Designed miniproteins, single chains. Designs and how they scored, part 108

Each design is a single chain, and the fold is of that chain. pLDDT is the mean over its residues in the fold that is shown.

## One batch from the design tools (miniprotein)

Design m3989
Fold by ESMFold2-Fast:
Structure m3989 (fold): chain A 113 residues (1-113)
Amino acid sequence: NDGEEAGRLGKEGGDKALEGGLLAVREGTGEALNAGIGGAIAGIGGKFAGEKAIENPENGKLALDAGRSAYSGGKAALRGGKLAKSEEAIRLGEEGVRLGRKGYELGEKALNG
């Protein structure tokens, strides 16, 4: 089920974006701090939307929202990690981007199927 899988990917990607964003906040200043905050907020959004999409796999909009939030959060966490020179935050941000992008693609399929 594309909606359920998108929800799982959004939840997992959101968790990675949240963890990576919080590391960028702890290790960075200025732009790294701001990007880390953005990654953490979007990561929380992806996690909660992902949980709702798993509960409601026929609702493609929830699946899309989960993937979109995780993808956005992953990109922000990755940027924050690079600015903070945090290897772990970069790794988590890259994983958030990978999972969130897949969730976004499957969420679009869930809307159209």
Scores: mean pLDDT 89

Design m3990
Fold by ESMFold2-Fast:
Structure m3990 (fold): chain A 88 residues (1-88)
Amino acid sequence: SVDEQVGADVKAFVDAGASKEELIQRIKELMEELGVDPETIENFIKKLETIDDRSKLIEAYVILKKALLEGLPPEEVVKRLEDFFDKV
């Protein structure tokens, strides 16, 4: 399933000892691949840089990996990330 594929990919990256900087860089690359506007990406990256909880960064990564596999439009991706930041 999509959820199993996302879980496996995220686990492999996390288990490899990915740093906060590596997680944020991967999140940035996923937002670019999903067609999110560069200014919006920069604003979200600034917000991610303020997060010290690794599990919250992994949650953002999962949201974007799911969006990529589901082929979500940029507007829906932005909405899901805004909903995520409202809870952090």
Scores: mean pLDDT 81

Design m3991
Fold by ESMFold2-Fast:
Structure m3991 (fold): chain A 62 residues (1-62)
Amino acid sequence: FEEGDIVRAKKDVTMVGAELELLKEGDEVKVLKVYSDGNAVVQSLKTGKTGLVGLDFLEKIE
């Protein structure tokens, strides 16, 4: 994963930001920043909200 990628949630996962946001399985997000600890800051394309998600919960769209 890298900044600017559009990726998909593999399962329902809570995105942690200024408030908690539930990403549902299949929701598409834009990767804003990837951290070396296995987390990324993403933006929900559905709601526009941003937050931290584990990379293990995301999959790259072909």
Scores: mean pLDDT 78

Design m3992
Fold by ESMFold2-Fast:
Structure m3992 (fold): chain A 70 residues (1-70)
Amino acid sequence: SKAEELAELMRDYREVPSEEEVERVARILGVSRADARRLLTLIYQRRAPETPEEKELLRRYYEAMGIPIP
């Protein structure tokens, strides 16, 4: 749909999470702002994690959000 195409384009265009979201995630997960920004960038870009560090950040995020890990 056009809405899905716009959402995908906006994610690619922006690539950067908001400062407020970075701050919030950093506090919730107890990680650095740099790690929180990397995590949110992966989510916003719908990227698969490439490094062990990225995989661990995503795993911790899903656990904190109460989302079942497959």
Scores: mean pLDDT 67

Design m3993
Fold by ESMFold2-Fast:
Structure m3993 (fold): chain A 64 residues (1-64)
Amino acid sequence: MKIVATSDLPEVILRLAEKDIREKYPEAKVTIEGNTITVEAPSEEVAEGIKRDLEKAGFKVEEV
C-alpha cells in the first residue's frame, strides 16, 4: 500500500518523520522528494499506523 504525505514544513521535520517511520516500521519503504514523503507499507495495518502518525505530525496524507 502506498501513502503520500505533503507539507510546507521544514526539511528537518520531514527527516525526523522518516527516521520515526523507519524505526517504528522497519519493513516500510520511505522516500522523500521535496516537501513530499512517500511510504510503501507491506500491510494495511502498517499503512494505517503510518498515516495516523503523519497526520498527527501535521502532514496532508493521501492513499494512492
Scores: mean pLDDT 79

Design m3994
Fold by ESMFold2-Fast:
Structure m3994 (fold): chain A 59 residues (1-59)
Amino acid sequence: SVAAEGRRLTAELEAVIRANGSEEEIEALRERALALFADDPVRRAVAEADLAAFLAEQA
């Protein structure tokens, strides 16, 4: 499901941040997560806001 894949990508993003991964790796994972909602603009907007908040908290 989209929700399960989203949780997997979030966990991978957390792991990359913890490992001091590159800005390129973080952006690539962000793009993959947002691509899950390509056909749903409302869900995409929510996902963008949630990812922005998550990344701000990790800074």
Scores: mean pLDDT 74

Design m3995
Fold by ESMFold2-Fast:
Order: C-alpha cells, then sequence, then structure tokens
Structure m3995 (fold): chain A 64 residues (1-64)
C-alpha cells in the first residue's frame, strides 16, 4: 500500500463517516487513524497501514 492509497482510503472513510452523521469524536478518531495509516505506508509498513484503516472502518460501521 502506498501513502497515496492510504490517504485516498482515509479520505473516503472520513467522507462516509460525515455522510452517516458520525459524532465529532468519532470523526476525529477516524482522521487520527487515517493519518497513522498514511505515516505507516510512507515508512513501507503496509501491514500496519491496513490495520489502522481497518480500525477506522470499524468506527465508521459503529457510527452508522
Amino acid sequence: MTAEEAAEESRKITKEANEAGASEEDIEKIEGLGTAAVIYAEQGDSEKAKEYLEKAREILEEAK
């Protein structure tokens, strides 16, 4: 996973959370996890990048 791919997925998750009416706290958590995923992808840690994006997706699913 590239940093660009992680950033794109992070933006998509954040957009879906806003459209679903997620709380400000949940949106902040999703954004933080997405930022961590981008950093890990930039460092070449694709496994950690994917793990953090999955955590963001879990918060999104609960916010629905």
Scores: mean pLDDT 83

Design m3996
Fold by ESMFold2-Fast:
Structure m3996 (fold): chain A 63 residues (1-63)
Amino acid sequence: SEKLAQEALEAAKAKDYDKAAELLIKLYKEGKDELLTETLREIERMGHKELVERVVKEIEKLQ
């Protein structure tokens, strides 16, 4: 799970938003809510707010 978070951060830095979103949604599906929240906050701090909004929207569709 920590490796998934790190891989998502690296994908975000590379602007590979499709890969980053898939990895973040996987964290959500695994029930890693705290790690997901921390990772999304770091992504937002790095300036990738669009990616954060995309992930939140996709999670909302999953209810």
Scores: mean pLDDT 84

Design m3997
Fold by ESMFold2-Fast:
Structure m3997 (fold): chain A 99 residues (1-99)
Amino acid sequence: ELLREAAIDAVAAALADLKGRHPIVSVAFEMRALALGVDAGQEEKVAKLIHALRKAKSVEEIKDILMKEFGLTPQEAEEIVKEAEKRLDEAEKRVESFL
């Protein structure tokens, strides 16, 4: 559960970078993913995922990394990406509330 939550936040950070969002959004998601990784006792695995995702240039590459690093099925990778997109949209609305 915590490891899945960490993966979603790590992907949200990568999506923020791909979409050219403000760097603070990506950093916030990466920090949250690492914190969840620590709570799950899997901080090293989550850090490795974040590092791999920073090299991704497309959504398809993000899914490939999730399948390779986390052993996810294509369907599970798709679900994580969809949830990450939702979290990114919600985070952008939250940041806008401080303007």
Scores: mean pLDDT 80

Design m3998
Fold by ESMFold2-Fast:
Structure m3998 (fold): chain A 100 residues (1-100)
Amino acid sequence: GEGAERAARAGAEAARAAMEGAAAAGNAASAAAAGVAGAGAGAAGMIGARAGRAEEGERMARTNGEAAAEAARAGGGERGAEEARRGGREAARAAREAGE
């Protein structure tokens, strides 16, 4: 439902921000890694909400957001890393709320 949609949007935003940060650094490999990690955050949130495992989805979204942030930072994108981490936190919150 709505919680899963919010988690997916937050994950997509995290992926976009991470890819933008890495791209600004001129590193395609970091951009790809950041995109995967950010997409994972959204997916984790959605899975948690759907399966009634909001707590698990929350943890996974947060972990994947951190991974996306690390990937973006490796590409020299501090701003991308910050946005990716923020997106992961929002996806985690949406997953938790959807499970309630």
Scores: mean pLDDT 63

Design m3999
Fold by ESMFold2-Fast:
Structure m3999 (fold): chain A 82 residues (1-82)
Amino acid sequence: MKKEKVEKLIDELYEAVKAAKTDSEAFRIAQEYARKLAEETGLDPAVAANAANMVLTAYRDPEKAEEIVKKARDFAIEALEK
């Protein structure tokens, strides 16, 4: 259950960041999803923030975006299972 929510929220964050028109908008979206990850999954707020920031890196490097998003998802799930 929580693992599926983590995957869903990270995928939603990536789609939202891809649609962002400015760096400021992408940053705000990442902050919002970091909060949602912590609140909805019980993930540590610092871990949630790190996962969201990894996805934000995909906004800055679109060529490696898919790899970065997968790493963010794995990082959050691994932390959730500890």
Scores: mean pLDDT 79

Design m4000
Fold by ESMFold2-Fast:
Structure m4000 (fold): chain A 86 residues (1-86)
Amino acid sequence: MTIKILAEGLSPKAVKDLVDGIKGAEDSGGKAEIEVEGGKVKGTVEGANYRGMMAALAGAISAELSGAELKVEVKGDTITYTIKGK
């Protein structure tokens, strides 16, 4: 399963939470790619297992609690978390 994270308009704390979540997904045996530019985070984790999915979701929820909006989309074997700040 592949996890994609597309985030923009994030606070520095929300960026850290998302990056930590993506790294947590990689630590569970997936392969992670992360791009960070200011308030934007683009991440992809391939081969994610249950632990990796939970880590990425926790990061996405933390970003939402920081005033961002979260959208989750499932297409085949890919889960995309789209996070939009204010």
Scores: mean pLDDT 75

